# Designed miniproteins, single chains, part 31

Each design is a single chain, and the fold is of that chain. pLDDT is the mean over its residues in the fold that is shown.

## One batch from the design tools (miniprotein)

Design m1053
Fold by ESMFold2-Fast:
Structure m1053 (fold): chain A 71 residues (1-71)
Amino acid sequence: DEEKKKKIEQVKEEILKKLEEFVEKGVDASQLDEMNKALTPLFEEYLELNKENPEETQKELEELLAEMFEK
């Protein structure tokens, strides 16, 4: 359980790093679809790690995306 949570945090950090890379390259809101396609495999892994709480996990991912684009 705790080990799984640590892995979840690692995948989440990897998602953040990818988002930061896209933002740094100048990907804006108009290119969100392209970015989402690149992030899909990471999202799937994150969701599978949190399969007990899919709704909460989905919201967490949405918050990560919103945070990147609000800043």
Scores: mean pLDDT 72

Design m1054
Fold by ESMFold2-Fast:
Structure m1054 (fold): chain A 78 residues (1-78)
Amino acid sequence: SELEEARRELEEALARALAEDTPEAVLAAVQHGVEVVRRLRTPEAAELFERYAVRLITLFPEMTAEIQALAAALQAEL
C-alpha cells in the first residue's frame, strides 16, 4: 500500500538522519515527512507524520523548534 511504502520511506529518512547526525539531515528528514503528507493527502498519512515528528524530536531534541514549526505550517495547510 502507499501508506506502507511511505512508512518505509520515512524509516529510511530517519536512519539517514541518525547516521549523518547533522541539522541538515534532520531538516531533510522532516521535509520528507511533509512531502509524504502533501502527496498522500489522507488522515492516515497525517497520523503517520505526527508519530514520525515525535520520534524526530525525541532523537534530536535540539531541533525541536524547527520540527514543530514545520509541523505547524503543515497543519495550517490541511
Scores: mean pLDDT 85

Design m1055
Fold by ESMFold2-Fast:
Structure m1055 (fold): chain A 60 residues (1-60)
Amino acid sequence: SLADGAEAVTGMGLVMKELGKTDAHEMTDEEAAKGAEVANALGGRNSAEGARAAALQAGG
């Protein structure tokens, strides 16, 4: 959903900011999993793979 995608983008953005990264493509699988965890804490319904894919698609 659009809501799930928004949480994924926010979660990935927070992890990227914490790590000093500007490109989601530089994120490892572990960092993507952390992004999904943050997204889910914000009420999203994302797997690690789904959150990464949604964030990359929305950010591109």
Scores: mean pLDDT 63

Design m1056
Fold by ESMFold2-Fast:
Structure m1056 (fold): chain A 60 residues (1-60)
Amino acid sequence: SKARLEELRRELAEYLSEGTSVSPEYYYELLVSWGVTEEELEELLKLLKENEAKVKEKQE
């Protein structure tokens, strides 16, 4: 569902802003533990890539 996916994206974004630097494997495992579908996982991985690029740009 679209609303559920948006909620998961907000939750993940908040978690990323609060958390320490961890490996991409950790985030994958976290999302799997949340019981997300493959479609939801693909969308959330896109958000992770966007966040990583943004952090890299800001850190420079």
Scores: mean pLDDT 68

Design m1057
Fold by ESMFold2-Fast:
Structure m1057 (fold): chain A 80 residues (1-80)
Amino acid sequence: DAEEALEKANEIALELLKDGSDENIKKAREFSEELDRKGKELLEKDPSNPENRKKALEYEIGSGLVRIAIGVQNVIKKKE
């Protein structure tokens, strides 16, 4: 569910902090894109449902967190 997805996003972000390999960045990018897609689908299906809004927000927070972690790793790689 959305809460589990947010927990996984945190795990992926922490993994990137330990190992910013191309493999981990690819994994993170794919996961971030999946979360963003799921959040948008929920909002498009029923935008007035408060529960769907909460779940969509959790997916968007997870996606954003992972994207920020990718951005940090990309800056580190450019400076090496």
Scores: mean pLDDT 81

Design m1058
Fold by ESMFold2-Fast:
Structure m1058 (fold): chain A 73 residues (1-73)
Amino acid sequence: MLSEELKKEIKKLLVEVGKLSEEEAEKIVNSSNTPDELERLLVKEYLRGKISAEQAQALGKKLKELLKKHGLG
């Protein structure tokens, strides 16, 4: 399960690295309770053209590192 602290860190990465708006990032994070749900929502946003390929690659790497630090990777 994604903790509130982890959700805040994920939201920050979505805005800073993914270049999503704060509102879009918050919506994604609040709709995700597991890493798998988060990944599915991010893939959907990528397919919708909200995240570029370069942003998706950088974001995926940083999210994987963050999730591993919290024992979810």
Scores: mean pLDDT 76

Design m1059
Fold by ESMFold2-Fast:
Structure m1059 (fold): chain A 80 residues (1-80)
Amino acid sequence: SEEEKLKRAQELLDQAKEKLEKARQYLKAGQLDLAWKEADEARKLLQQAQEVKVPELADELLKLDVDLGVLDIQIAVKKL
């Protein structure tokens, strides 16, 4: 059902946001390998949420995608 799709996509999105926050914390602590791992897990959860195709979450999914892209750049710069 559409309600089950929305609930599933929201659960995946919430998990991805938690992983993004963990990645940011690791980045701030200089733990780059752990930051990369959490960011990668967040990206996989985001991809699963996007595959559900829920229009109501489109803006939140796009925002998370942008935030993860920014984080990837920040981690890469710190490795230099």
Scores: mean pLDDT 89

Design m1060
Fold by ESMFold2-Fast:
Structure m1060 (fold): chain A 113 residues (1-113)
Amino acid sequence: MEEDFRRIDELLARFAARGLTLEEMNELAELMNKSEELAYYAGRRLAEILLRQSPLPVTRQEVLQLIGSILGLDPEIMRELGVEEDDIKSIEANLKKKVEKKMAEAAVRGALE
């Protein structure tokens, strides 16, 4: 477990410096899927890096959506990272819309057979 936290720190340091290779991205994803504690630790650290990165390769809204996906929309963690209340509400609304769209698509597929 301690080795997994150390490896996450190494991968996130590489991400901040140069970005990650596909293999390093897959390794980070596997570590995050190993336990909830590792997922929150990595997600929080990655969110801090993404919010401080300038220039951003994507829009601020896309970065915030990614942060919301990684942290599971914990508004307390988002506020601690300095995410504005309006941005938190935007993330919540967009994730709700994505869930509703997925459910509607599943219902349509079920009705066609």
Scores: mean pLDDT 66

Design m1061
Fold by ESMFold2-Fast:
Structure m1061 (fold): chain A 90 residues (1-90)
Amino acid sequence: SEVERLLEELIRLLEELKKKIPSSNTEAIKMVEAMIDAARHARQTGDYEGGAVTLRNILALLKKMNADNPEVIALVDEMERLLERVLEAL
């Protein structure tokens, strides 16, 4: 389905985000890992709406924590747009 393809793309972007966060920022890395787990769980259970809301909140917090990292901000913006597309495809 379209939702499945969008979630697969979201997981790919989350893996890329994890690579761009400095290894010293363990809190941000744990948040990204939690988002990857939440996205995978949503794919398995079909609870896309609940999962998307949770991911949106964590992305907003990551954006605040990494306000001085434009590469991270750009990836978070892309993921926020992709989550909006997931919600529209439900």
Scores: mean pLDDT 77

Design m1062
Fold by ESMFold2-Fast:
Structure m1062 (fold): chain A 81 residues (1-81)
Amino acid sequence: KEELEKAAKTMAIVYEALKRGLSEDEAIRLAAKILGISEETVKKYLDLADEYMKDPEKRAELQSLIDKYREEVKKAVDEAL
């Protein structure tokens, strides 16, 4: 599902930004900039990712997508910072 892939990328970008010491608001703005979407949409994708993380089957699917995009996300965050 297209929304699940966007949720995975959004979560990966926000977590990478937070790991680098950005605030939550800064991480959300960075994700919005990298993905070309609104901050409101970023928050919706984070909520969707949180719901998927509660179910073991959906969590595994989401985690596989995060792993798939991990290097791409790191490069995008490096280039944006």
Scores: mean pLDDT 81

Design m1063
Fold by ESMFold2-Fast:
Structure m1063 (fold): chain A 67 residues (1-67)
Amino acid sequence: MEKLEELFKKYDKDGDGTLSVDEAYQVLKELGIETTKEQIVDTAVELGVDPVRFTLEELKKIIEKLK
């Protein structure tokens, strides 16, 4: 998803390659994915991902699970 990479870079303000739950939630809203911050955290935990910060690859897995 081309727009995912652009939004990830936009919200990754520090250039550390990770997003917080709040930043990930904004990315998902911009992509038109209907979710909550709680669903993002729960999905991350289910996938074995740290729910405090997400890499682009981890966020992609969360998005695929939320479909």
Scores: mean pLDDT 79

Design m1064
Fold by ESMFold2-Fast:
Structure m1064 (fold): chain A 55 residues (1-55)
Amino acid sequence: SMEDQINAFIEHLKSLLDEGVISEEQARVMAEWYAKFLSPEEREKLFKKMEEILK
């Protein structure tokens, strides 16, 4: 499902953030790029999950 894909994307970003490979700013840029392919409802779910994982 799209929710599973969003969750997988968030888990990947969290891994990169936890390992110090990317910054919070870089994670937001990656999320904004991904969001352009999502519906408004899916975008809201993505960014809600982003706020949960950010430093």
Scores: mean pLDDT 83

Design m1065
Fold by ESMFold2-Fast:
Structure m1065 (fold): chain A 91 residues (1-91)
Amino acid sequence: MSSLEKKLEELRKKIEELEKKAREYYEKAKKEKNLEEVRKAAELAREGVKIGVELAELQNQLTPEERALAEKIIEELVEVLVEKFKEYLKK
């Protein structure tokens, strides 16, 4: 396989692992009502989105506008997820 194909496969596997870990932390956070665990889940989700953007860029699948939007989402993702969880804790 080419060097690019190997990198794409590695990035896909990394996204899958991050998604699994993020789900585990988020489920634990809901059960324990723990903001620290939800922040960990949000950080893993942000890293997954970051790698997804890199994957799309390597395949020339993103316009400059889509990239700018993705970067903005990545910057705000952790705080948005933490705030939504705070609302959940209030029931």
Scores: mean pLDDT 77

Design m1066
Fold by ESMFold2-Fast:
Structure m1066 (fold): chain A 88 residues (1-88)
Amino acid sequence: MSGLPGYNAALNAIHSGQLDLALQNAETLIQSSDPYVQIYGLESLGLVYREQGDLEKAREYYTKAKELAEQLGDTVTAKKLQERIEEV
C-alpha cells in the first residue's frame, strides 16, 4: 500500500488549504513506477486545480487519470474519475 500514505497526505493538504504542499505530494505520486500510484497523483492534481478554480486543468488531470485507469482495466476507478469530470 505504498501510494495510500502519499494520497492521504495530498488530500489532507487540499482540505487544509495547503495547495503548495498538495502539489508537491501529487508530483511525488506521479513520479512513482506504480501506475496505480500515478493515478492517485493525477487525481490529486485535478483536485488541487478544482480548489483553485481552474476547472479546465482539473478536467485535464481527471481525464489523464481516467485514461490510465482504463488502460489498467480498472473500470471502477475510471467511472469515479468520469463522474469527477462531469461535475467540473
Scores: mean pLDDT 83

Design m1067
Fold by ESMFold2-Fast:
Structure m1067 (fold): chain A 90 residues (1-90)
Amino acid sequence: MSELDEVAEWFSERYGVDPDRVRSLLTRLLQAVSNGDQERVEEIKKEMRELGFPEEDIEALLYIFENEKEPLATIQEAVRRGLSLVELVR
């Protein structure tokens, strides 16, 4: 919960999106990736684009969610270190 809240607040501040909306979006993305539900992953990517997330950040976020056991904790650590998502996946 604490990782999700911190990550959601960071995205909210960065992209001007409501933190509750981001929190819901990240939770749904985590579930879709965990279930291998590619259709839902694509729906969530579309929502992120509509909310103004850059494509580079969307791609980096998906890479983290697909390759990390604790994706939200990984993003939280990057945020705390002042790294962008793109820098984290390079």
Scores: mean pLDDT 79

Design m1068
Fold by ESMFold2-Fast:
Structure m1068 (fold): chain A 76 residues (1-76)
Amino acid sequence: MLEEIVEKAKAAKDPSDLSPAEKIVWYILKGDYSEAGRLLVENLDSLSREELEALLEFFEKEGLVSMAKLLREKLA
C-alpha cells in the first residue's frame, strides 16, 4: 500500500490525477506541508483504514509528528 502510494506520487508531474492519499504524499514530497495537512483533514473521513495506516507509517518515517498524531487518534 504505502510503496504504491509513494511510487505514484513520485511519478506525477501534478496532483490532478492522484487519489487523495497520493496527493497528500505528493505535497509532502514537494515540501508543501500546509497543503498536505489541509488535504489530510478534508479527506480524513473518506480515507480507508489501509490508506490511513500507510499514511501513518509515511508520516512517522518523515518525522511529521502532528500529522502522525492525528492519524493515530483517527485509527483508535
Scores: mean pLDDT 83

Design m1069
Fold by ESMFold2-Fast:
Structure m1069 (fold): chain A 64 residues (1-64)
Amino acid sequence: SLLDEIRELLRKYLTDEEADEFVAKLSQLTPEQQERVLALLRRIDAEKTPEEGRRYVKTLLESL
């Protein structure tokens, strides 16, 4: 599923607990918003260092 794909990407940057919290928050969003988050996570994975990626993803979680 879309959320399973997102969870797999999140596990590269977040703990399992943080990733589960992120996915729970995303489940409340529209499919279009979920697709936008997946696209953003793929961009982070392609462009950022692991340290930058974690900081960015953690900030995104806090803003949800």
Scores: mean pLDDT 83

Design m1070
Fold by ESMFold2-Fast:
Structure m1070 (fold): chain A 107 residues (1-107)
Amino acid sequence: SLLERLIELLKEIQKILEEIYEAFKNGDLEKAKRLHEEFVDLVNEAKALAQQLPDEVRRQMLIANLDDAERQLKIAVESKDELKAMIFIATAGGSIETALRMLERLK
């Protein structure tokens, strides 16, 4: 189903965010950059699938959380402050978790 596809995609996005966090923690900025590109691709796929959701309110809420996650992660990867970067990565993860929990409640 569309919901199952979105849930699996959001779980993949969560996994990439965890890997980005570990890359920053280990000082592997090149790995963090590559994973950021993968994150952007997955978020774009999720947004395309989200447009197929029949409920307008749920669709807008999902897209808003995806946009927030993308914005937060961009701030993180452009930051010269390691602690600030890690905080914004965690915040992006929170937005994805909110979206995931919403979709799981629709099943």
Scores: mean pLDDT 87

Design m1071
Fold by ESMFold2-Fast:
Structure m1071 (fold): chain A 77 residues (1-77)
Amino acid sequence: MTPEQKKKLDIEVAPGVIELIDATARTLQHNNGVPREEVDAWLERLLRIALEEFEKVSPEAARAAREAARRIRERRR
């Protein structure tokens, strides 16, 4: 992986995937009668999977994704 490709993965792609998961959770919450706790459980499952996959590809991408996930969790408290 080139330095430019790695920078894009770490700065744009990894956080972008986490933000897309959050956007999807918000859409599900607004469009269904499912309790918030079920949407939150789904969100946590998807965040865990994404973080695990990024850790396998790049520790720095996983760190960026983990920070994005932390911000999402704080916004939902």
Scores: mean pLDDT 76

Design m1072
Fold by ESMFold2-Fast:
Structure m1072 (fold): chain A 109 residues (1-109)
Amino acid sequence: STKRTITGQGDQRSPENPELFSTSKLENGLYIISVRVVTEKDGKKRVTDAIVKVSREGKIEEVTVLRLRVGDKVDNTVHTSSPEKPKSDGNKELDEALKATIEALKEEL
């Protein structure tokens, strides 16, 4: 298995729709894909950065979710610290949005 890292093309944030990276033309291996999800509720915007480790063979290896609120200081670079298991605590809408993003990524692989 070949390890490869693919970073986003800079500010890949859509306030209306999540942006996805297609891996269909890539060689077999492990890829790290950065995904940014923006949600808005009651006039408050929440930005969630997700790091998805994906096998080219169509397997999702790992998901790390970074939750950012409006007004928090955000580093424009997503740093891969050792992956923590996703904390699914108290926000079902965000968890559903991430699941939809993961399923869309599986269809592109």
Scores: mean pLDDT 44

Design m1073
Fold by ESMFold2-Fast:
Structure m1073 (fold): chain A 88 residues (1-88)
Amino acid sequence: MPEPSVEELIEFFEREDGITREEIERALGLSLEEQRERLEELIERLEKDPNDEKAQRELAAIVAALLLRAAEGDEGARRLLAELYASG
C-alpha cells in the first residue's frame, strides 16, 4: 500500500483521538523546539491533574503533528516521539 497522506493521517487522528483538524494544524505551526517545550509543560500538568481534558487534547494534537512530520522524514520529530514513548 502507498504511505498514508497527511490528510489521511489527520482523518485518522480525528476519528481515534477526537482532536480536530484545526488543532492538528495549530500544533504543526509550532517549531520542533516549541513542540518539545509544550509537551514537557503538558506532561507536568497531566501529572498533577490526569483528568485535564484540555491538556490531554493539546498533547494528542502535538503527538499527531509529530507523527505527521516523522512521516514526511523529519528525524527530529522521530527522535522526540521515541523519547516520549521511552519515558512513558
Scores: mean pLDDT 74

Design m1074
Fold by ESMFold2-Fast:
Parts: structure tokens; sequence; C-alpha cells
Structure m1074 (fold): chain A 111 residues (1-111)
């Protein structure tokens, strides 16, 4: 039943978000992670793989003309975004629409 699948996903996502919050992830960081464009996430991950954490932050700061602190926030958001995209992919494979997953995430992040 589609309704049972959505309810199970909602419970899983609620617990996942609570775990992120316990690790110090703010509501603002979760909202940023959800709304990051896929191209931006891919670019940040490419920098992390090629340069490592601190050098990726330095390069991103230079490339975007933002502070290193803002660049670190974007890197952290991109790492969270990757986790959310993986969960979305699994849900879509189970017959849940991508937009339904995103609406559930927006609702749960506001709690």
Amino acid sequence: DRKEKLESLREFLRRFIEQLRRRGVSREELELALELPDDTVARILDLLVRLGGERAVEELSRELGISREEARKLVRAAEIALQLRLIEGVAVAQGIEPEEVRELLRELIKE
C-alpha cells in the first residue's frame, strides 16, 4: 500500500533528521541542504575528492567570493544533501515521487 510506504518513509526521515540535529545540524543547514542545486552539490563533492576538506573550502571561498566560514557551511550542506539524495533515490525505486519525498522533508525540517 502506497499510504503505508509513505508513513514508513515519514517515520524513517523524522528519525534521520533527529539524528542530524543531535550531531549539531541546524534547521537552516537542513533547509540549505534540501534546496542546493544538484550541479552545486556535484561541484563541491568534486573539490572535496580532488583537494580534501580545507583546500576545497579555500577554493570554494575563492571561486564564489564568499568567506571561508560560509564555504565550510556550503560543504557541510552538500554532504547532507548527498545523503538526502540517496534516500530520495531509494524512495523513488519503491514508487514514491521525488516531490513527495521533498515535501515530507520540508514538513519534518519545520518541526
Scores: mean pLDDT 85

Design m1075
Fold by ESMFold2-Fast:
Order: C-alpha cells, then structure tokens, then sequence
Structure m1075 (fold): chain A 86 residues (1-86)
C-alpha cells in the first residue's frame, strides 16, 4: 500500500539521520571541529525531526509524515555538506 511504502521510506530516513547524529557526536567529542556549533545545532534539529516523524507515523498522519520527511531530507543534506567541511 502507499502507506506501507511511505512508512518504509520514513524508517530509512530516520535510520540515515540516526547515523549522522552519531557521526556528528563522535566528531565533536574527539576532533573538536571549527564548525562544532553548527554541527551541534544540526544534530539537535535532526533528532527533533526524527522524534516528530515517529510521532506522525504512530498517529497515522500521513500528510504530516510527508511534510516532516521533506524537512528531514533537507536537514540530512545540510548535515552531509557540513561534515565534508569539518
């Protein structure tokens, strides 16, 4: 079903965000990058979006799921770009 496909895509995005959050945390802890403040802010944004996305899935609010997935994709892209520069 479209809802099952959307849920699968959402779970994969949440997993990708989780890996990036962990990567940022490790990098900040051990490397002290010059863009640390931006990375911390983005990790917090990713975590909040993952939490909101899980809530939307649990609520079966698929319009909200789609909206949060779009925001999460943009945040993931920004995280990948910042990590290249750290």
Amino acid sequence: SPEEELRREALLLMAEAGVLILHISVLIKYENPSNKEELEELADELQELVTELQQAIDDRDYARVRAIMARLREAIARAKELLKKS
Scores: mean pLDDT 89

Design m1076
Fold by ESMFold2-Fast:
Structure m1076 (fold): chain A 80 residues (1-80)
Amino acid sequence: SMEEEIKEAAEELEKLPEEEVIAQIEAQTEAALAGGAAGVLSPAELLEMADQLELLARYLRPSVAAAALEAAERLRAAAA
């Protein structure tokens, strides 16, 4: 299931330093926002990414979870 895939992804991210994971989330979020602005990613795809980040945040360390939730909010705002 998607939830099990997200949990597995979170377990891999837990092996990395928090600052590295936060930087990766921020970089991927900027890439997704640029894709949305360019019309490469649809609003529905941005919302799907936001949903996945919110689910992922349940399994992440607090500082990383906060970054994931902020990223999700930015993607939802861009999809509106």
Scores: mean pLDDT 86

Design m1077
Fold by ESMFold2-Fast:
Structure m1077 (fold): chain A 93 residues (1-93)
Amino acid sequence: MKKKKEEEGLKALEEAWEAYEKAVELELKKNKIKLNKEEKEELEKEKEEAYKIAREKVKTEEKIEEFKKLKERIEEMIEKGLSAEEMADIEKK
Protein backbone atom coordinates (compact mmCIF):
# COMPACT_ATOMS: atom_id res chain seq x y z
CA MET A 1 0.00 0.00 0.00
CA LYS A 2 2.74 2.57 0.89
CA LYS A 3 4.61 2.00 -2.40
CA LYS A 4 1.46 2.78 -4.43
CA LYS A 5 1.08 6.13 -2.60
CA GLU A 6 4.69 7.04 -3.44
CA GLU A 7 4.09 6.18 -7.14
CA GLU A 8 0.88 8.29 -7.21
CA GLY A 9 2.72 11.17 -5.51
CA LEU A 10 5.59 11.05 -8.00
CA LYS A 11 3.13 10.94 -10.93
CA ALA A 12 1.16 13.92 -9.56
CA LEU A 13 4.42 15.85 -9.02
CA GLU A 14 5.63 14.95 -12.54
CA GLU A 15 2.34 16.12 -14.12
CA ALA A 16 2.39 19.38 -12.11
CA TRP A 17 6.04 19.94 -13.07
CA GLU A 18 5.32 19.28 -16.77
CA ALA A 19 2.45 21.82 -16.68
CA TYR A 20 4.75 24.37 -15.00
CA GLU A 21 7.50 23.90 -17.63
CA LYS A 22 4.91 24.27 -20.42
CA ALA A 23 3.64 27.52 -18.83
CA VAL A 24 7.22 28.89 -18.59
CA GLU A 25 7.95 28.00 -22.25
CA LEU A 26 4.73 29.68 -23.45
CA GLU A 27 5.46 32.81 -21.34
CA LEU A 28 9.01 33.07 -22.75
CA LYS A 29 7.80 32.48 -26.34
CA LYS A 30 5.01 35.08 -25.99
CA ASN A 31 7.39 37.73 -24.58
CA LYS A 32 10.07 36.78 -27.17
CA ILE A 33 12.62 36.26 -24.39
CA LYS A 34 15.62 34.12 -25.31
CA LEU A 35 17.51 32.89 -22.26
CA ASN A 36 21.29 32.76 -22.71
CA LYS A 37 23.28 29.64 -21.73
CA GLU A 38 24.13 30.92 -18.23
CA GLU A 39 20.53 31.98 -17.47
CA LYS A 40 19.20 28.62 -18.70
CA GLU A 41 21.71 26.71 -16.50
CA GLU A 42 20.75 28.82 -13.44
CA LEU A 43 17.02 28.19 -14.05
CA GLU A 44 17.72 24.45 -14.52
CA LYS A 45 19.59 24.29 -11.17
CA GLU A 46 16.73 26.07 -9.36
CA LYS A 47 14.20 23.67 -10.93
CA GLU A 48 16.27 20.59 -9.95
CA GLU A 49 16.57 21.76 -6.31
CA ALA A 50 12.82 22.59 -6.09
CA TYR A 51 11.92 19.20 -7.62
CA LYS A 52 14.18 17.38 -5.12
CA ILE A 53 12.52 19.15 -2.16
CA ALA A 54 9.02 18.48 -3.56
CA ARG A 55 9.86 14.79 -4.15
CA GLU A 56 10.88 14.37 -0.47
CA LYS A 57 7.54 15.89 0.68
CA VAL A 58 5.18 13.99 -1.71
CA LYS A 59 4.80 10.95 0.62
CA THR A 60 1.42 12.08 2.05
CA GLU A 61 -2.07 12.03 0.45
CA GLU A 62 -2.47 15.76 1.24
CA LYS A 63 0.66 16.61 -0.80
CA ILE A 64 -0.52 14.43 -3.72
CA GLU A 65 -3.83 16.36 -3.70
CA GLU A 66 -1.93 19.69 -3.58
CA PHE A 67 0.14 18.73 -6.66
CA LYS A 68 -3.00 17.70 -8.58
CA LYS A 69 -4.64 21.06 -7.74
CA LEU A 70 -1.42 22.91 -8.67
CA LYS A 71 -1.45 21.23 -12.12
CA GLU A 72 -5.09 22.28 -12.66
CA ARG A 73 -4.33 25.90 -11.61
CA ILE A 74 -1.32 26.10 -13.96
CA GLU A 75 -3.40 24.70 -16.85
CA GLU A 76 -6.15 27.29 -16.13
CA MET A 77 -3.52 30.08 -16.08
CA ILE A 78 -2.20 28.89 -19.45
CA GLU A 79 -5.74 29.01 -20.92
CA LYS A 80 -6.68 32.39 -19.34
CA GLY A 81 -3.42 34.31 -18.75
CA LEU A 82 -1.69 33.47 -22.02
CA SER A 83 -4.30 34.85 -24.44
CA ALA A 84 -2.58 37.52 -26.59
CA GLU A 85 -5.41 40.03 -26.00
CA GLU A 86 -5.38 39.75 -22.17
CA MET A 87 -1.59 40.18 -21.99
CA ALA A 88 -1.79 43.25 -24.27
CA ASP A 89 -4.30 44.78 -21.80
CA ILE A 90 -1.96 44.09 -18.85
CA GLU A 91 1.01 45.68 -20.71
CA LYS A 92 -1.08 48.84 -21.38
CA LYS A 93 -1.62 49.34 -17.62
Scores: mean pLDDT 60

Design m1078
Fold by ESMFold2-Fast:
Structure m1078 (fold): chain A 68 residues (1-68)
Amino acid sequence: SAMAEEARRVTELALELQKYLEYHPDMTDEEVDAYLDRLIAEHGLTPEQRRRLRRAVEAMREYLKKKK
């Protein structure tokens, strides 16, 4: 279904974003937002999908802060 396809796309983009953040651990919030805006433009994401990706970024950053 279209909803399943959209969910899969967001999951794939979240994994790509995770790899990018792991490679660039010192990225600023502005740099993260610029990268998200690029992904939105390239993949035609909805505002809801952008918010989900931003929440994933915040959760990932919290995880990385706790990882020694």
Scores: mean pLDDT 73

Design m1079
Fold by ESMFold2-Fast:
Structure m1079 (fold): chain A 58 residues (1-58)
Amino acid sequence: MENLEKIKERLSEEDFKVVEAFADTLDEKTRQRLYEALYKSENLEEDVKILKEYLDKL
């Protein structure tokens, strides 16, 4: 299965929108690295919380 699909399955709709919003600020190669890192994350919700903080700062 796609790593993005697995991330989506593990997150709420709201948290997944945060991931999409953050990814939209990145180039395609960095976006793929982000998805790979999130896919491998054991604390995905914590990682998304960090992404929310970065988005709020932008």
Scores: mean pLDDT 76

Design m1080
Fold by ESMFold2-Fast:
Structure m1080 (fold): chain A 55 residues (1-55)
Amino acid sequence: RFKLYDTEEEGREFGRNFARGIVAASSSVDEKEDAELFEKTSEAGERIARLLRER
């Protein structure tokens, strides 16, 4: 089940780092006109957060 992490804390850190990394990379590193990319990253982040809560 938790193939992406070993412990609950690691699972949460995975979600936090994932969301932070995506936001930081998209906003801090590059500024492009890719609404579709933004939508995908937003959905992915939300899904991960949900999985962590439902776990």
Scores: mean pLDDT 56

Design m1081
Fold by ESMFold2-Fast:
Structure m1081 (fold): chain A 92 residues (1-92)
Amino acid sequence: SEEELREELRRLVLELQALLKKSYPVFPADAPELLRRLADVAELLGLDDLAAQLRATAEYIETQPQKPSSAELRALGERARALLEEARRLAS
């Protein structure tokens, strides 16, 4: 049901927020997978723009050709947190 999908979205958002908080300012290796799981649930809820942004963020983290600078890691962290806050808002 849509209610079950919203609760799953909320659960995954809290899980990823906790993971990012522990690893800040670096992205943990599991972050791209959790972002894709969030995107899958968002897509099932009809939140296609959010799903696309979550997938793009996961791909960007995985496809960095060089070691990210502290500034790049900070920018990625801020983008991920903004998307997670939006996902949480939509799940409430």
Scores: mean pLDDT 77

Design m1082
Fold by ESMFold2-Fast:
Structure m1082 (fold): chain A 89 residues (1-89)
Amino acid sequence: EELKKKAIDAAVEAVRDVARWLVKNGLTKYAEKRIRNAIKTALINAGLDESTADRVAEKATEAALPAIKQGNVDEAVDLARKAIEEELS
């Protein structure tokens, strides 16, 4: 489904961009709120309702946080994608 794919891709790109910025700047301790807000904004902009965006952002953030805190951007992106795909299935 086009909307679902667009939402997943947008949210995953948001995680990648914010995680890269946090790791590069040594700000991974602030990751939780920044990643959650980035995912939520990306999903809403992709056309998902606020309730769905909040739920997906929460789950994806929870999945990605350990990898971000370890400085592993690629792992964080992979874990976030899996969580987003699972929530939107």
Scores: mean pLDDT 85

Design m1083
Fold by ESMFold2-Fast:
Structure m1083 (fold): chain A 80 residues (1-80)
Amino acid sequence: LRSSLLTTFTTYRSLLGRLYNTRGSLNVLNRYSHLTTTLTLLRSGRLSSGGLLNNYLNFHRYRMNLMVMYNVEPEEVKIP
């Protein structure tokens, strides 16, 4: 659990860092503060409930990447 949470959090930070390095948009982070709040809640353990927390966090991370890099939602309709 701890290792999985750390890995997910590290990947999320790495993803945001790369997106910022490429786009250089700080305003985007402010709008997506809800995702940042979710990470904070994850760290405090308030949202820990089975696999729901991991699925929610991974979904948001993946969705952010799709919105920025691919700008499409076919993956939601078409299960890979």
Scores: mean pLDDT 52

Design m1084
Fold by ESMFold2-Fast:
Structure m1084 (fold): chain A 98 residues (1-98)
Amino acid sequence: SMAARQAMREKVEEMAAKAAEVDEATKKLVEDAKAGKATVKQLEEMKAKSEAVAKESVDVAKEAADVGDRESLTKAVGQAIRSIGSAFEADLAKKKLS
């Protein structure tokens, strides 16, 4: 339905905002770690948050597939990849401090 597709677009936009926020926070935390201003625990928590956002984006991608919304599916998959990237950046920064 038209209403279901509109709801899906709004959900994808919300996930895009979350992925962007986590990506920006991860980059800041990685720079703080280089300056000796971040802990291993903060990097582990950021990795967990990034993985949680990636999982939410995968769930949105599955919902988009179920309603046949290929545009939303592609966007949600892209958001999941971005958040997985943030998790990897946090993990790499953690390993440099360990």
Scores: mean pLDDT 89

Design m1085
Fold by ESMFold2-Fast:
Structure m1085 (fold): chain A 75 residues (1-75)
Amino acid sequence: QAQIDANIAAAKNMEKRAEELGVPEAVEYFKKARDLYEQAKTADPETRAKLVAEANELMKKGADILSKYVEEKLK
């Protein structure tokens, strides 16, 4: 429960960060990850594990998009 709440907070913070930077593709990934973490909070253990894994993958994809955006500004 505490870990899922932390993951939801992290996804929400990353969504806000992506919005502030003007990267809508990253916003979409973080928003979807947050929704999956929220679903995992009330799911059975097996479904919870699958939702958390999918949300983690979406968080990584969003972070990769933000990293590319930052790299473009450094060139």
Scores: mean pLDDT 81

Design m1086
Fold by ESMFold2-Fast:
Structure m1086 (fold): chain A 114 residues (1-114)
Amino acid sequence: SLEELEARFRELVARMEQATSPEEKIDLALEAVDLAKEAIERGEDPQRVFDLVSRVLSLVMSLANEIITDPETLEKLKELARKVMKALFTEGDREKVLSYLDEIKKLLEEIKAK
């Protein structure tokens, strides 16, 4: 349910407060992106999904600003986050949202792999 996804997001925020290593922060960011994808795929209450995805992207960007040292990679992530919000809010294109979220995941996985 959407309530379960919102509860899982609150747990991710709590875990973020305990995170100290770059690897742990990247893992939390990856979990947050998966949560956003699941919310989009369920298609329940568009306003609540928008709120949740926005909060997930804010958390991902906050973590990324701490762990991503390459300015070009950080700017690509910011641009992808903007594209997610535009596709979700302005276009209502679920497939584009999921595609951009997958690109965010790929960038985070590449950073973790080095």
Scores: mean pLDDT 82

Design m1087
Fold by ESMFold2-Fast:
Structure m1087 (fold): chain A 65 residues (1-65)
Amino acid sequence: MLSVEEIAERFAERFGLPFEEVLERLKEFIKRYGGIRVENAEDLAAYLGVDEEETRELLEELLGV
């Protein structure tokens, strides 16, 4: 299972965002939504200010079985 830090690194790389800002926003998101899932990709994309479709695709890559 990926850590929140590993997820933050992948989002920072994919979208060209500062790692520290992504990590902090992901921690806030988890507190509000109970976790990071493909199902909440739309909410996560809005929260980070990034593309929804690419966020869903990245989450499928990271959380896929």
Scores: mean pLDDT 82

